# Designed miniproteins, single chains, part 79

Each design is a single chain, and the fold is of that chain. pLDDT is the mean over its residues in the fold that is shown.

## One batch from the design tools (miniprotein)

Design m2911
Fold by ESMFold2-Fast:
Structure m2911 (fold): chain A 80 residues (1-80)
Amino acid sequence: SIAEELAKLQKELAELGKELEEALAAGDVEKAKELVRRIAEIYKRYVELQKEAGKISEEEAEARIAQIDAEEAAAIAALD
């Protein structure tokens, strides 16, 4: 179900978030960039599933995806 997929993505985000925190603490810029991109992909999939489940509108999904893309770009730039 979509609910089960959302729960799985939430768990994956929590795990990747912890890995990102560890990579940043270690100064591993390449790994941090990879994790930022991976996290952004999962957030966008999460938003798409919420839209499919009728939890958010198409306009809300588009706005959130645009924000995720902007935040990803800013996070990558901050690591350069």
Scores: mean pLDDT 87

Design m2912
Fold by ESMFold2-Fast:
Structure m2912 (fold): chain A 82 residues (1-82)
Amino acid sequence: SNGLNEALKEPEKLIEEGEKAKEEGKYEEALKKYKEALEKAEELLEKLKNSPGTDPSLIEKAEELVKKAKELIKETEEKKKA
């Protein structure tokens, strides 16, 4: 019953890996991780929205992951330009 909650762990882990790379000044690696996290979070969000009886809290978590990944991508790209 919690399989979709477990699926949220993958984009979360990718964001954590990206944040570690960013802390090390590895902006290209961080961007790669954040973009992968965004792709997986968006795919999961689409699956959740198209699944009858999905817990709204799971949709909310997936939407927050999409939002966070997008903000981290923007922040990291701006640091690369500066």
Scores: mean pLDDT 83

Design m2914
Fold by ESMFold2-Fast:
Structure m2914 (fold): chain A 68 residues (1-68)
Amino acid sequence: DFEEGARRLGALYAVDPEAARAEGTKRFGEDVAAAIAAGSTVALHNVDAIVLDPEHRRIVEAGAEGAR
């Protein structure tokens, strides 16, 4: 659910970033929502200075992959 939610959130961000940010904040907190909203692995690494959890990094990468 957590990973699936993050992946779907990444896909939603490509279509409606405002809705994705709101839902992401509720489900995963601001750090993960901001990383997903950044949308790319490279940009994500700079934003991910806030988030060091490798689980979050993996989830966001899956979301970005789904948005391709």
Scores: mean pLDDT 53

Design m2915
Fold by ESMFold2-Fast:
Structure m2915 (fold): chain A 65 residues (1-65)
Amino acid sequence: MTSKITAGAILAIGLSIEGIAKDVKIEGDTIKVTLEDRSKAAEEAAKQLEEQMKQLGIKLEVVYE
């Protein structure tokens, strides 16, 4: 389980490097991502991340600033 959470965290950090996500946190078995705003780009990135996390079986929580 830990290795899957690590892979998911790396994917979420990728969004932060692209300036889409402000913060990424790991809480137990859940990855929490804070997006900069509710723009179309942020919403599309969130949907893409949700699909990736679903494939890995990781719980994802998305928060908008």
Scores: mean pLDDT 70

Design m2916
Fold by ESMFold2-Fast:
Structure m2916 (fold): chain A 66 residues (1-66)
Amino acid sequence: SLEKEIEEGLAAIAAGVEGIIMRKAGVPEEVVEKIVEETIRLAKTESAEEAVKAAKKAAEEAIAAT
């Protein structure tokens, strides 16, 4: 359980970093919040690896749309 909590924490940190990058690129706050929240949800329900992968893809798509 501790290992899982650490992995989920690392996914949350990665999502936070992507959030900062998205905000600096001009992505609307509502979109940033949705991506960060979904990443944290995926880390709990799927895996930290899948969550981080999804966060990076979603961030890249959101930035490209600005």
Scores: mean pLDDT 82

Design m2917
Fold by ESMFold2-Fast:
Structure m2917 (fold): chain A 103 residues (1-103)
Amino acid sequence: SMKEKAEELNKEGKELAKQGKYDEAIKKYEEAIKLDPNYAEAYNNLGEVLAKQGKELEAIEYYKKAIELDPNYAEAWENLGKVLESLGRTEEAKKYFEKAKEL
């Protein structure tokens, strides 16, 4: 199915990201999202790689999309908190960390 293919691409992206191959990982996550536009984990993983590349504003957009698709996705709330904290937005970050703990 399209969903199974998206999951395989997400897995390949995670493996590439572990190797520091961020541009290749991004392509795999984008392909996964194209096959399954509701794949919250792929949006979260894309955000993580973008944050590691210093693309913090783009990372925020993808974490927000992951949360929109799955409001119970604790890791996406925590990742949004971490990127906001790195931007000095400490009070906003605290609210997202509290939300992650409630899940």
Scores: mean pLDDT 91

Design m2918
Fold by ESMFold2-Fast:
Structure m2918 (fold): chain A 61 residues (1-61)
Amino acid sequence: GKVVAVASKDYTAKSPDELSIKKGEVLEVLGVVDENHVLVRSAKGEVGLVPKEVIGGVGMR
C-alpha cells in the first residue's frame, strides 16, 4: 500500500523544489529529505517538498 498524509494547513511553495498544498489535501509520502522536509506527490501527480510541520496524520493503504 501507499503511505499517505493529510495537510494540516495551507502552504505556498517558496522555491521551485517545493509544492503548494491546501489544508485537508491527501498527499502520497515518497520520502523524508531532511529533518524539516518531506517529498510528497499530490492527487494531480505533482511532486515536491513540503515542510514536515504542514503534514498531519500518516497512514498506510
Scores: mean pLDDT 77

Design m2919
Fold by ESMFold2-Fast:
Structure m2919 (fold): chain A 88 residues (1-88)
Amino acid sequence: MELGKRGEELAKEGKGEEGARLALEAANQAEELLKQGDYEKAREEAQAAARAGLTAVKTSKTLKAINLAIAAALKAIGILFDAGAKSL
């Protein structure tokens, strides 16, 4: 959960582009955890990635950073659904 937490913190500090990059990296890590069958950690990383991505959308000043933040948030939400379905 380090990448997602750091991404959210950077986004809250107004570093939306860096926050968006870390949100996407956290979403990618959540996807790998999902593939490994670690559904609990996948859900935790995906939740952190979604929070970071949504925060980065609000604090980003460039269209590139906003698009990256949206992509990260959507990927994280998809992983949350997949991890939730597989853990039930």
Scores: mean pLDDT 83

Design m2920
Fold by ESMFold2-Fast:
Structure m2920 (fold): chain A 92 residues (1-92)
Amino acid sequence: GRSQELRERIRELTRRARELYRQAVAAIDAGDLEAAEQQLRELDRIIEELERLREEAEKLGDSELAMEADIAIGMVRLMVGVLKWLLRKAKK
Protein backbone atom coordinates (compact mmCIF):
# COMPACT_ATOMS: atom_id res chain seq x y z
CA GLY A 1 0.00 0.00 0.00
CA ARG A 2 0.96 3.70 -0.11
CA SER A 3 2.17 3.74 3.55
CA GLN A 4 4.51 0.81 2.80
CA GLU A 5 5.96 2.64 -0.27
CA LEU A 6 6.57 5.78 1.86
CA ARG A 7 8.21 3.71 4.65
CA GLU A 8 10.54 1.98 2.16
CA ARG A 9 11.51 5.38 0.67
CA ILE A 10 12.13 6.95 4.13
CA ARG A 11 14.39 4.00 5.03
CA GLU A 12 16.26 4.21 1.70
CA LEU A 13 16.84 7.97 2.17
CA THR A 14 18.01 7.41 5.78
CA ARG A 15 20.53 4.79 4.59
CA ARG A 16 21.74 7.10 1.78
CA ALA A 17 22.11 10.02 4.24
CA ARG A 18 24.32 7.93 6.57
CA GLU A 19 26.55 6.95 3.64
CA LEU A 20 26.78 10.57 2.38
CA TYR A 21 27.68 11.71 5.90
CA ARG A 22 30.51 9.13 6.14
CA GLN A 23 31.80 10.16 2.68
CA ALA A 24 31.63 13.88 3.59
CA VAL A 25 33.61 13.39 6.84
CA ALA A 26 36.24 11.36 4.91
CA ALA A 27 36.41 14.08 2.21
CA ILE A 28 36.97 16.80 4.86
CA ASP A 29 39.72 14.67 6.49
CA ALA A 30 41.36 14.32 3.03
CA GLY A 31 41.12 18.09 2.35
CA ASP A 32 38.57 17.60 -0.48
CA LEU A 33 36.22 20.37 0.63
CA GLU A 34 34.49 20.58 -2.78
CA ALA A 35 33.41 16.92 -2.53
CA ALA A 36 32.21 17.50 1.05
CA GLU A 37 30.15 20.54 -0.07
CA GLN A 38 28.57 18.47 -2.88
CA GLN A 39 27.63 15.72 -0.37
CA LEU A 40 26.21 18.42 1.94
CA ARG A 41 23.98 19.65 -0.94
CA GLU A 42 22.75 16.06 -1.47
CA LEU A 43 21.90 15.81 2.27
CA ASP A 44 19.84 19.04 1.94
CA ARG A 45 17.90 17.42 -0.96
CA ILE A 46 17.26 14.34 1.21
CA ILE A 47 15.79 16.61 3.94
CA GLU A 48 13.43 18.20 1.37
CA GLU A 49 12.23 14.76 0.17
CA LEU A 50 11.80 13.47 3.77
CA GLU A 51 9.68 16.57 4.61
CA ARG A 52 7.46 15.82 1.58
CA LEU A 53 7.14 12.15 2.66
CA ARG A 54 6.24 13.25 6.22
CA GLU A 55 3.42 15.45 4.85
CA GLU A 56 2.14 12.50 2.76
CA ALA A 57 2.21 10.23 5.85
CA GLU A 58 0.23 12.84 7.83
CA LYS A 59 -2.38 13.07 5.02
CA LEU A 60 -2.73 9.25 5.13
CA GLY A 61 -3.31 9.40 8.92
CA ASP A 62 -0.24 7.22 9.53
CA SER A 63 1.06 8.92 12.70
CA GLU A 64 3.76 6.25 13.30
CA LEU A 65 5.17 6.72 9.77
CA ALA A 66 5.05 10.53 10.18
CA MET A 67 7.03 10.13 13.42
CA GLU A 68 9.59 7.86 11.66
CA ALA A 69 10.00 10.60 9.02
CA ASP A 70 10.41 13.30 11.73
CA ILE A 71 13.16 11.25 13.41
CA ALA A 72 14.92 10.81 10.04
CA ILE A 73 14.66 14.57 9.31
CA GLY A 74 16.14 15.37 12.75
CA MET A 75 19.02 12.96 12.19
CA VAL A 76 19.89 14.38 8.73
CA ARG A 77 19.61 17.99 10.02
CA LEU A 78 22.08 17.08 12.79
CA MET A 79 24.46 15.60 10.16
CA VAL A 80 24.22 18.80 8.08
CA GLY A 81 24.95 20.93 11.18
CA VAL A 82 28.03 18.87 12.09
CA LEU A 83 29.35 18.99 8.49
CA LYS A 84 28.85 22.79 8.27
CA TRP A 85 30.82 23.17 11.54
CA LEU A 86 33.63 20.88 10.27
CA LEU A 87 33.80 22.71 6.90
CA ARG A 88 33.99 26.11 8.63
CA LYS A 89 36.90 24.86 10.82
CA ALA A 90 38.71 23.30 7.82
CA LYS A 91 38.60 26.66 5.92
CA LYS A 92 40.44 28.45 8.79
Scores: mean pLDDT 89

Design m2921
Fold by ESMFold2-Fast:
Structure m2921 (fold): chain A 76 residues (1-76)
Amino acid sequence: SEEAKELIDRARELALRGAEALAEGREEEAERLGREAEELYGKAFKLITEAGDEEGLAYLRQQLEELRRHAEELLA
């Protein structure tokens, strides 16, 4: 769904900002941003699973893979 995609996109943005904060040693900001991202991903996952949205699930998996790659680059 469009709502799930918006939640995923926002969660990814917050998670990347959290990774940047962590790389700079701003642990408290990183924890806050990480928690906010997890909450939004959780909402998106709930919408996807309740709707049986295979396309939304594929999008979520793709965005999480991209996020992991980016976070690894920032924290290396």
Scores: mean pLDDT 82

Design m2922
Fold by ESMFold2-Fast:
Structure m2922 (fold): chain A 64 residues (1-64)
Amino acid sequence: SAKEELERLKAFLEAEEEALVAMAETVGKIAGESEEEIKRLVERAREAGKRALEEALKEFEEKL
């Protein structure tokens, strides 16, 4: 059903956001960034993930 597909998409995108955050933190540490800069990278990754989720949910709803 459309509801089940939407829930699956949301769960997938939430998991992808966490992966993006983990990647940003890891790359920042490897690059030798300060703790404060790593924090900013993580914040940017979370905002990017949230925006991607909002955009995807909007597009999905418009196609229903």
Scores: mean pLDDT 80

Design m2923
Fold by ESMFold2-Fast:
Structure m2923 (fold): chain A 61 residues (1-61)
Amino acid sequence: GHFSDAQKRELAALANRAVLGEDTEAALAGARAIAAAAGSDAEAFERDLRAAVDFTRARAA
């Protein structure tokens, strides 16, 4: 996508929050909003991020 460096840093912070915190849905919603604002496929971005969060949590268990 057409993410700025600031947006990329915020997305990285939201991804970390989604993996580590109970606010996963809020973090994913925030990431989706950034993807939409950047003109990316927000639905696909949220889906892929959710899959990455689930994979990371399953591996840590």
Scores: mean pLDDT 77

Design m2924
Fold by ESMFold2-Fast:
Structure m2924 (fold): chain A 57 residues (1-57)
Amino acid sequence: SAEVEAALQGVIDGLLSGDDEAAEAAGRRLTGLIARGEASPEEAKAMGQRVREARAQ
């Protein structure tokens, strides 16, 4: 969903800019959306991969 993508992008942007507070807030939002079934387990796995790749850069 658009909310899931926005939350994921917020985590990535926060990590890349060093804004830990924004990254944490977006991460909590993303986790809540996943827990509510707004993303499939496979989508959640792919999103975790994108976050790891952003963190590595």
Scores: mean pLDDT 78

Design m2925
Fold by ESMFold2-Fast:
Structure m2925 (fold): chain A 94 residues (1-94)
Amino acid sequence: MTLRDLAREAGYTDEEIEKLLKEAREKFKEFAEKKGIPEEVAEELLEGVLEGMFLIRIGVDKAIELNELIKAKDFEAVKELDPEVYEKYLEDLK
């Protein structure tokens, strides 16, 4: 899976991804130069940071959506979004 595929799962459009990657690379390059981090190491660190950020956003957005669906008692949508959470919820209810 590419970094761009992960960003799409996090809810970003292709245009937003290109803008975000450009801005993140520019800001991180300035930070790395200021801290004396070599360019090769800086690129690896940036990729890891962006991957972590997208994974956190996916997790947070999914948790918010699941919480809203549970509040609405839309258990069919909960099952579609996360079957494991749905099964656990049914077990905890019994």
Scores: mean pLDDT 73

Design m2926
Fold by ESMFold2-Fast:
Structure m2926 (fold): chain A 64 residues (1-64)
Amino acid sequence: GPDAERAARAAEEAARRGDSAAAGTASWQVKLSGDGDPELAERGVAAGAAGDAERAARLTKEAA
C-alpha cells in the first residue's frame, strides 16, 4: 500500500547515499505498516544492520 511504497522509496534514496541505517529503518516501517510482506521487511532490517544498504533497499521494495 501507499505507506509501504513510501518506505521503499525512502530506502532506495538512503541506499543511493550509502546510508544502511536509514535503509534498514525504512524496511522496519514496511513491517509496522501492515500493508507489505513482513518476512521480506525483516530481512531488509537485517541487511541494513549488516551495513548492506543496497540489499536493504531491494528487500524493502520487494516487501512493499
Scores: mean pLDDT 83

Design m2927
Fold by ESMFold2-Fast:
Structure m2927 (fold): chain A 78 residues (1-78)
Amino acid sequence: MSEEEREKLDIEIEIALTVMLLAVGRLTPDPEERLALFEEAKKRAEEILSKYPDNKDAQEVLKLAQEEIERVRKELEE
């Protein structure tokens, strides 16, 4: 496997793991734990976008993570 092929695989894996964090967060009943998972997803998406700003999957994951974080923050204000 070339270095370029490795980098491509690594980014695809990071995107998949970030999507999994969003899914796990949505299934997490504790809002504080849910917030932590969505913030981790946001951080990972931002790291991907810092290297690959045109990555559409990372852009969508970042948007979804931000929306989920806002929802949980409103829940925690109750």
Scores: mean pLDDT 82

Design m2928
Fold by ESMFold2-Fast:
Structure m2928 (fold): chain A 64 residues (1-64)
Amino acid sequence: SMELIKKFVEEVRKVLEESKSREEALRNIGKLINEFIEKYKPSEDELNELLKEVSRLVQEWLEK
């Protein structure tokens, strides 16, 4: 569970670094989140932790 969240966070970070626009990054992150939910069926607690980490990364990226 935690390992899957760590790998997901790393993939989100890569998407943010490789995206040419904010709109592109947010679309691709949304797609990754939906695919993760469909594939792994995370619990509410796991999903909340994942969304918290993703929100932190996106906010940090937007503030640079």
Scores: mean pLDDT 81

Design m2929
Fold by ESMFold2-Fast:
Formats: structure tokens, sequence, C-alpha cells
Structure m2929 (fold): chain A 88 residues (1-88)
């Protein structure tokens, strides 16, 4: 899905300017909102379902808590996908 791949690429660009693989939960949520806005500018029509899809990949532990460890693993996956998308 091109929309999801572009979302991952934009997250890679926005969530960690130093590309060191660490980001706070607050920064991640803010970056996600910025990514959705950028997708609209690129002609995509992102929905709350797209944001929910990303949040579901972080395996919510109940009460909406995203653990720092889950976030670090997700960022690592985004770095791998972003590198792949940038080389394609």
Amino acid sequence: DELKEEMAKLLYEKIDPNKDGTISKEEFVKALEEVLDELKKKGFTPTSDDAEWLLSKLDIDGKGGISQEELNEFVKKLLEEGEKLLTE
C-alpha cells in the first residue's frame, strides 16, 4: 500500500532528526500528526483509520499506553523501511 509506505517514510523523516533510533512517546504522536498533514499535501486522503493502523503496530498494552521498548522497536522498523524506500 503506497499510502502506508509513504507514511512510514515521512515518519522516518519526522520522528528522529538525528536518526539515532530513539524518540519519546509525545514526540512520536506529534510526528504522526505532522505525517498525516504532509500526506494530505501530497494528495493522499489519510483517515483516523491510518493513524489507528500505525498505533495497532505498537501493540497497545491497554489504557492506551505505548511502551518505550515497543516504540524503539517500531522506530527501528521505520528506519529499516525508510532506508529501503529511499534506495528504491
Scores: mean pLDDT 62

Design m2930
Fold by ESMFold2-Fast:
Structure m2930 (fold): chain A 79 residues (1-79)
Amino acid sequence: SLEAELAEVEARARELDERWPEVPEERRPELLEELRELQLRYYRLKIEQGIGVEEAEKALEKAKEEDEELAKFLEEALK
């Protein structure tokens, strides 16, 4: 179910976010990549349900200034 998949993504993202400050520099690229995949999956699932469009639009505006890869993904996903 989409709810179960969203819960899984949210739980994993929270785990990574909480541990982020203690992650060594050499490990950060790997975790950044994993966090990116989780973010993309999260927005994709919410957009597919039709319940996350407004949230994704707000994330897109922020990402345009801070995160080119996320911005590009959200732009395509919202079409």
Scores: mean pLDDT 77

Design m2931
Fold by ESMFold2-Fast:
Structure m2931 (fold): chain A 82 residues (1-82)
Amino acid sequence: TAAANAYTAKGIALANANSYSSAIANFKKAIAINPANATAYTNLGIALFNLGKTSEAIAAFKKAIQINPANLIAQGNLALAL
């Protein structure tokens, strides 16, 4: 939906500004609207990893891969987090 896409875009902008906690909140809102949003899970994982929340990041990357098994970005970031 437009709302889920807007929260994902806001999260990405916040992550680019190193505002990872606010980015995470926006990715979680995107996921609440669209639970099959592999892009939001991938970016959630990256933001969590940057905050040192490695176990939560791994879970987010695994969820992104479960939704889209061909998600090379999530696969690469999962390998780095392990």
Scores: mean pLDDT 86

Design m2932
Fold by ESMFold2-Fast:
Parts: sequence; C-alpha cells; structure tokens
Structure m2932 (fold): chain A 80 residues (1-80)
Amino acid sequence: SKEEEERKKKIEEMQIQIAKLSNDLAELLRTAAEYRQKVEELGPVNEKLIQESDKLREEAAEKEKMIENLQFQIKTLSEK
C-alpha cells in the first residue's frame, strides 16, 4: 500500500537523522575529551607558575622587611 511506503520512507529519514545525530554526538564527546586532556596538561604548568609566583612574593616580602629594618636603623642613628 502507499501508506506502507510512506511509513517506510519516514522511518528511513528518521534513521538517517539518528545516524547524523550519533555522529555529531561522537564528535562532541571526542572534542570534550581533547579539551579535558589539554586541561590536564595545563594544570601542572599553572600550579608550577603559582608556586613560583608565591615564592617570589615571599622573597619580596622578606626584602621589604629588610628595607624597613634598615630604614628604621638609619632613622634611629640620625635622630640625636
């Protein structure tokens, strides 16, 4: 019957849409996995840079304290 041919055609079109959506889904999942891998690769680099920044800030703070101590000593020696 013509109704059976129309139904078969509609099923075929739906199957094509499912195949396309399945391919799109697979590509999205692959892209998501690639981004996750890049985040894992960048994570250690970011942690190292944060650690180096913290170390430099600690060294700067120590030098600032040394400067303040020297300035205080100079002021004490200069005030009679």
Scores: mean pLDDT 74

Design m2933
Fold by ESMFold2-Fast:
Structure m2933 (fold): chain A 75 residues (1-75)
Amino acid sequence: IEEEADKLAEEGINALFRGDFQTAADKFSEAADLYEKAGKKERAIFYYNQARKIYEMLGDTEKAEELKKKIEEIK
């Protein structure tokens, strides 16, 4: 699970370098879900927050609010 999350996070970082912000946000959100499942709350919050910021930038307010709620529930 953690190795899969690390791979998704790396894919998200690579997408950012390509300017593919939608893919980056999606990959960071998926990585955060797996980190949460693995009990890595701090890592999950970090990647949810990265995805949330990108969704806000893209105007995807619905996904940004969903991730904001997830972050608040984990804290």
Scores: mean pLDDT 82

Design m2934
Fold by ESMFold2-Fast:
Structure m2934 (fold): chain A 59 residues (1-59)
Amino acid sequence: SPAAAAQLLVRQGRLSEEEAQAVVDAVAAGDYERAIALLQSHGFSRENAERIVELIKAM
């Protein structure tokens, strides 16, 4: 679920709930490059950001 994905991102300790929700919303909209860019702005590598996007897509 989108809420479960947001909580998982918050548990990584790099994102607030609002920031995590923005990532989840971008994935739900199909804007994967925006989701990757948001994750990278919070200190994730591109490779880790792509893996996180795939996990959110599977939820």
Scores: mean pLDDT 80

Design m2935
Fold by ESMFold2-Fast:
Structure m2935 (fold): chain A 65 residues (1-65)
Amino acid sequence: PVEVTEEVFDDIEEAIERAKAALDRILSEEVTETSAEIVGLRDGRPVRIGVRKVGDKARLVTLTG
């Protein structure tokens, strides 16, 4: 099973910190596959940050609009 979570923040730095926390949680929960999307604003522009885990590997991805 795959879990998808979306969270929104007004500050890109806060979104990055949340993404790091989500990454740590995903790693600690021994979940085989999960993903989360976090949105932050940088200079008034939305930046999407993806967190994905597959097996024992996890990755944080930053996407710009």
Scores: mean pLDDT 57

Design m2936
Fold by ESMFold2-Fast:
Structure m2936 (fold): chain A 60 residues (1-60)
Amino acid sequence: AEAARAAAMRAALTKLGEAYGLSPEQIDEVLAEFDRLLAEGYSVEQAALRAAKKLMDLAS
């Protein structure tokens, strides 16, 4: 269940990054941040919020 939610969130972050015009390298940075936060014990929701903030910062 957790792994499936994480996979769905990675897909959502990728689509969001593409919509905001991020390069593949910038999208990889967002996904790496998401995976790092999960490894540190953050929930999928908390990791997604922080990764989305990084995505928006890169898009600005």
Scores: mean pLDDT 84

Design m2937
Fold by ESMFold2-Fast:
Structure m2937 (fold): chain A 63 residues (1-63)
Amino acid sequence: DKLKELIVYALSIKPLTAEELAESSGLSKSTVSKRLNELEKKGLVEVRTDKSGRRIYSASEKA
């Protein structure tokens, strides 16, 4: 899936929120969130919550 590769590549550069990924890729937040959830379940991305309660995604070092 080309979109999943693009998301993992973007996250390998720096951690991003789903909103930031949607803005940079021109995709809807819904589409990006669905792909991020799939990648998280596969262990290809990691998620953490920042001080403001936002989910921040990063590429897994084990991906």
Scores: mean pLDDT 78

Design m2938
Fold by ESMFold2-Fast:
Structure m2938 (fold): chain A 68 residues (1-68)
Amino acid sequence: AIEWVSDNPLARALMDAVREGFEAGLSLAEIIERLRAILAAAGVAPPPDAELEEFVRNVRAYLEEQLA
């Protein structure tokens, strides 16, 4: 499968944060804030908001596919 997040520990942490945020009923903005905190803790410069939004949408689509 073309699943670039599967073997990347940082990407997995970001995906887990999106999943947990979705399960908790958090807004997109709240999930993005959590992703920013994870990236900052990992020493990664935050990407533009549009890229974080796209990431959350892609992870949501992936999770919906896994749940279906």
Scores: mean pLDDT 74

Design m2939
Fold by ESMFold2-Fast:
Structure m2939 (fold): chain A 65 residues (1-65)
Amino acid sequence: SALIEEASRLAREGYRLVEEGRPEEALELFRKAAELLTQAGEPVAGMWAEREGEEAVRRYLESQR
């Protein structure tokens, strides 16, 4: 599915943005990835992708304390 492939690409880009110190932009990409997975009929995968992305952002912000 093109939607699933695009969601995967956005999630990978989100993780790169976290590593680059751009957590707010990363969070937007994780949310878009979750939305695309929901549109593809994979709402459980979308919830999981959003949760994992939020955890990556949380870990980054914690490391900046």
Scores: mean pLDDT 85

Design m2940
Fold by ESMFold2-Fast:
Structure m2940 (fold): chain A 63 residues (1-63)
Amino acid sequence: EIEELRRELEEAQRKRDEYNTLAKQASPEKQVYYQAMAKLWQGREDEARRRLEEAVKALEDSL
């Protein structure tokens, strides 16, 4: 469970960075799209981080 949440966080971070890089190298039409995708993955990163923190706290309370 925690390992899966950590993987989701890492994936979201990687995707955000990829889209930010693509946005810098893209045509004006594609730049808007890649910036929007980077923003979506930033949101997913924030949510995954919050869920991971909650899972870690629950595990600590169980020990």
Scores: mean pLDDT 80

Design m2941
Fold by ESMFold2-Fast:
Structure m2941 (fold): chain A 96 residues (1-96)
Amino acid sequence: SMAEELRERLRKEHGLTDEQIEALRKRVNEIIKKMAEGKSLEEVFAEQEARYKAAGDEEGLRLTRLAYEIVKEHLDTFQAIADEVEAELAERLRKR
């Protein structure tokens, strides 16, 4: 339900297509993964923004900025998800 509400918001407020929403979801997931690896949201965003600027990828830059704003707006929720992923990785290392 929360995912459907976010998709409807992105369609109405940002005029995104379903393809762009899927690309945005992948970018949000990559941010969460990098945060679970110990990077801050600001570090991940700076690295991604620099890469898209260097490539001249204006659409990639736009979607990366939208992904940053979504994660920033819901930082407590996404940080909790990243912390759970980190805890799962630690458990796997403990079993080896």
Scores: mean pLDDT 74

Design m2942
Fold by ESMFold2-Fast:
Structure m2942 (fold): chain A 82 residues (1-82)
Amino acid sequence: MEEAERAREAARRAEEAGDEAAAAGARAAAEGAAAGTALEAGIGAGLAGIAAGVARIAGNEEAAEAAREAAEAAHRAAERAA
């Protein structure tokens, strides 16, 4: 629950930064964290991590940081579910 909310907050920040892919990745991390399984949280974290990398290459540091925070939250949810 807490990790999913953190990822949702990160998705809002990525949206405000203007990066739709980073926002989508962060939402995937939130969905995965909320699912309650290590596999789903891990998939969400991976998607958010990829989106963070793309945002960084595009020069959107705010969106990259937000997506990275969402990935970290989903990783913590996966660890707790395992």
Scores: mean pLDDT 83

Design m2943
Fold by ESMFold2-Fast:
Structure m2943 (fold): chain A 79 residues (1-79)
Amino acid sequence: SKVLELLKEEVVVDKEKGIKTSKEMARIQAAVDKEALREGRLTPEEIEELVKRYRDMAEAGAISPEEVEEFEKLAEEKL
């Protein structure tokens, strides 16, 4: 299960490089997505998919649990 989640993390980044750069890129993408969420640019369905995506990424270690908590709080406010 954990191994499959790490492989999933590799799918979203350059497999030839490594996982460390993917964590930094995940953080940058999370900041952009939070801004879109704050600005009300997302539908309820898009918000739910976004939160699920970042939860999966946190379980794989690509993003912090605190970052996901921020997404969940913003999603609750916008839904």
Scores: mean pLDDT 67

Design m2944
Fold by ESMFold2-Fast:
Structure m2944 (fold): chain A 57 residues (1-57)
Amino acid sequence: DIDSLVQQISSPSGSTVTDAIQRLAQIGGPRSRQVLQQYAQRDDGVGYTARQFLQQY
């Protein structure tokens, strides 16, 4: 579920964040895109990874 993935991203473990972002991209739904776009706005490691996936869309 996207909800569970969002919660996992909110609790940064270090390695789990990248896996959660990848899973969101794999779902490829409008909800997943919206969540990815929100995280892509962040100028942190999470945002950087999300922007990379969003740009290679």
Scores: mean pLDDT 70

Design m2945
Fold by ESMFold2-Fast:
Structure m2945 (fold): chain A 81 residues (1-81)
Amino acid sequence: SAAAAAQAAKAAAAQQEQLAAEIGKQMGKQLFKEYLKNPEQAEKKIKDMKEMAKKTSKLSQVAMDAMIKTFEEEKKKLEEA
């Protein structure tokens, strides 16, 4: 049925978004390690990613948002330490 197909599609989309967010978190942690070696290059990469996130697919946007958030959280922890 259309209702069952819609529910299955919604569940699949939610699962893909969770995977994208997890990939984004890993990328954010990796980018933070790059930031410790070259802050200016990592900051530029984050700025470019923020602009790209506005123009990409929803799934890619979820990954990029998770990456940026994770990077900013790690940076904040460093500043508070």
Scores: mean pLDDT 80

Design m2946
Fold by ESMFold2-Fast:
Structure m2946 (fold): chain A 75 residues (1-75)
Amino acid sequence: MAEELKRRLLEVEEEAARAVDAGDYERAAELLREGARLLLELARAAPEFVSPEEAEEGAERALKQAELLLEKAKE
């Protein structure tokens, strides 16, 4: 399952990048929140790849980025 979680995380990251390129910041923010959730699941399933502490920091960073994109959408 770790490889499936990694693949899903990469897919979500690629979709988020495409959403940003398209100016769909609301969708990009939604995808970043989903990525944060997947990152935490990956750390739980395979801590050898991402420790719980690293995943928590990464998730917090992704959620902060999502908030910034939502603010940009209001501009």
Scores: mean pLDDT 82

Design m2947
Fold by ESMFold2-Fast:
Order: sequence, then C-alpha cells, then structure tokens
Structure m2947 (fold): chain A 77 residues (1-77)
Amino acid sequence: SMEEAERLLEEGRRAFEEGRYEEALRHYKQAGVLAAMAGDRRLVAEAAREIGRVYEAMGRHEDAARSFANAERLLAA
C-alpha cells in the first residue's frame, strides 16, 4: 500500500541517519517495490534516490550512480 511504502521510506531514513546502511537499503528497496506495485512513479524515484544516497555513504559509487540514473529516468518520463 501507499501508506506502507511511505512508512518504509521513513524507517529507511531513520536507519540511514543512524548509520545502519544495510537496514536502510532493505527498507528503501521494499518501499520501491510497493510503490511500483501501486504505480506511483514519483515514489519509486524517491526510493531510488534514497538508495543512491546510502550507496554513496557506503563508498559504493557505481551502485549509487545506477540508482541515481534510475531515479532521473523515472522523473523524466
């Protein structure tokens, strides 16, 4: 549901702020799946952008670039 996707984004942000990067990724990825199932392109893009930020914090620059590119494509269409 949209409500569950938004809750997962909030939980992901909290985990990211606390340095729990793997937990943040799990929450954001789950939020993206639920947003996609709901057809909310903007929310899928938000989840992808947040995933990119987590990968940057982890030093995983190639994964981060891919996630940011995905978010840009979703918002451009």
Scores: mean pLDDT 88

Design m2948
Fold by ESMFold2-Fast:
Structure m2948 (fold): chain A 58 residues (1-58)
Amino acid sequence: SMVRKEILLLLFKAARGSSRLLLERMKKNNAPQEVIDEIEEGARRLEEEVRRLEEEVK
């Protein structure tokens, strides 16, 4: 349903925002590069999913 897609879009946008904040904090705290890379890949996938859902909600 459209409502389900709209809720998913809001959730993924929130996850995208928190992933960015998490990456900033991890870089400041000298987190392992392997972990930073994995979170960056997750954030990239979230960005793709947001773009896809925005097209579907039109």
Scores: mean pLDDT 82

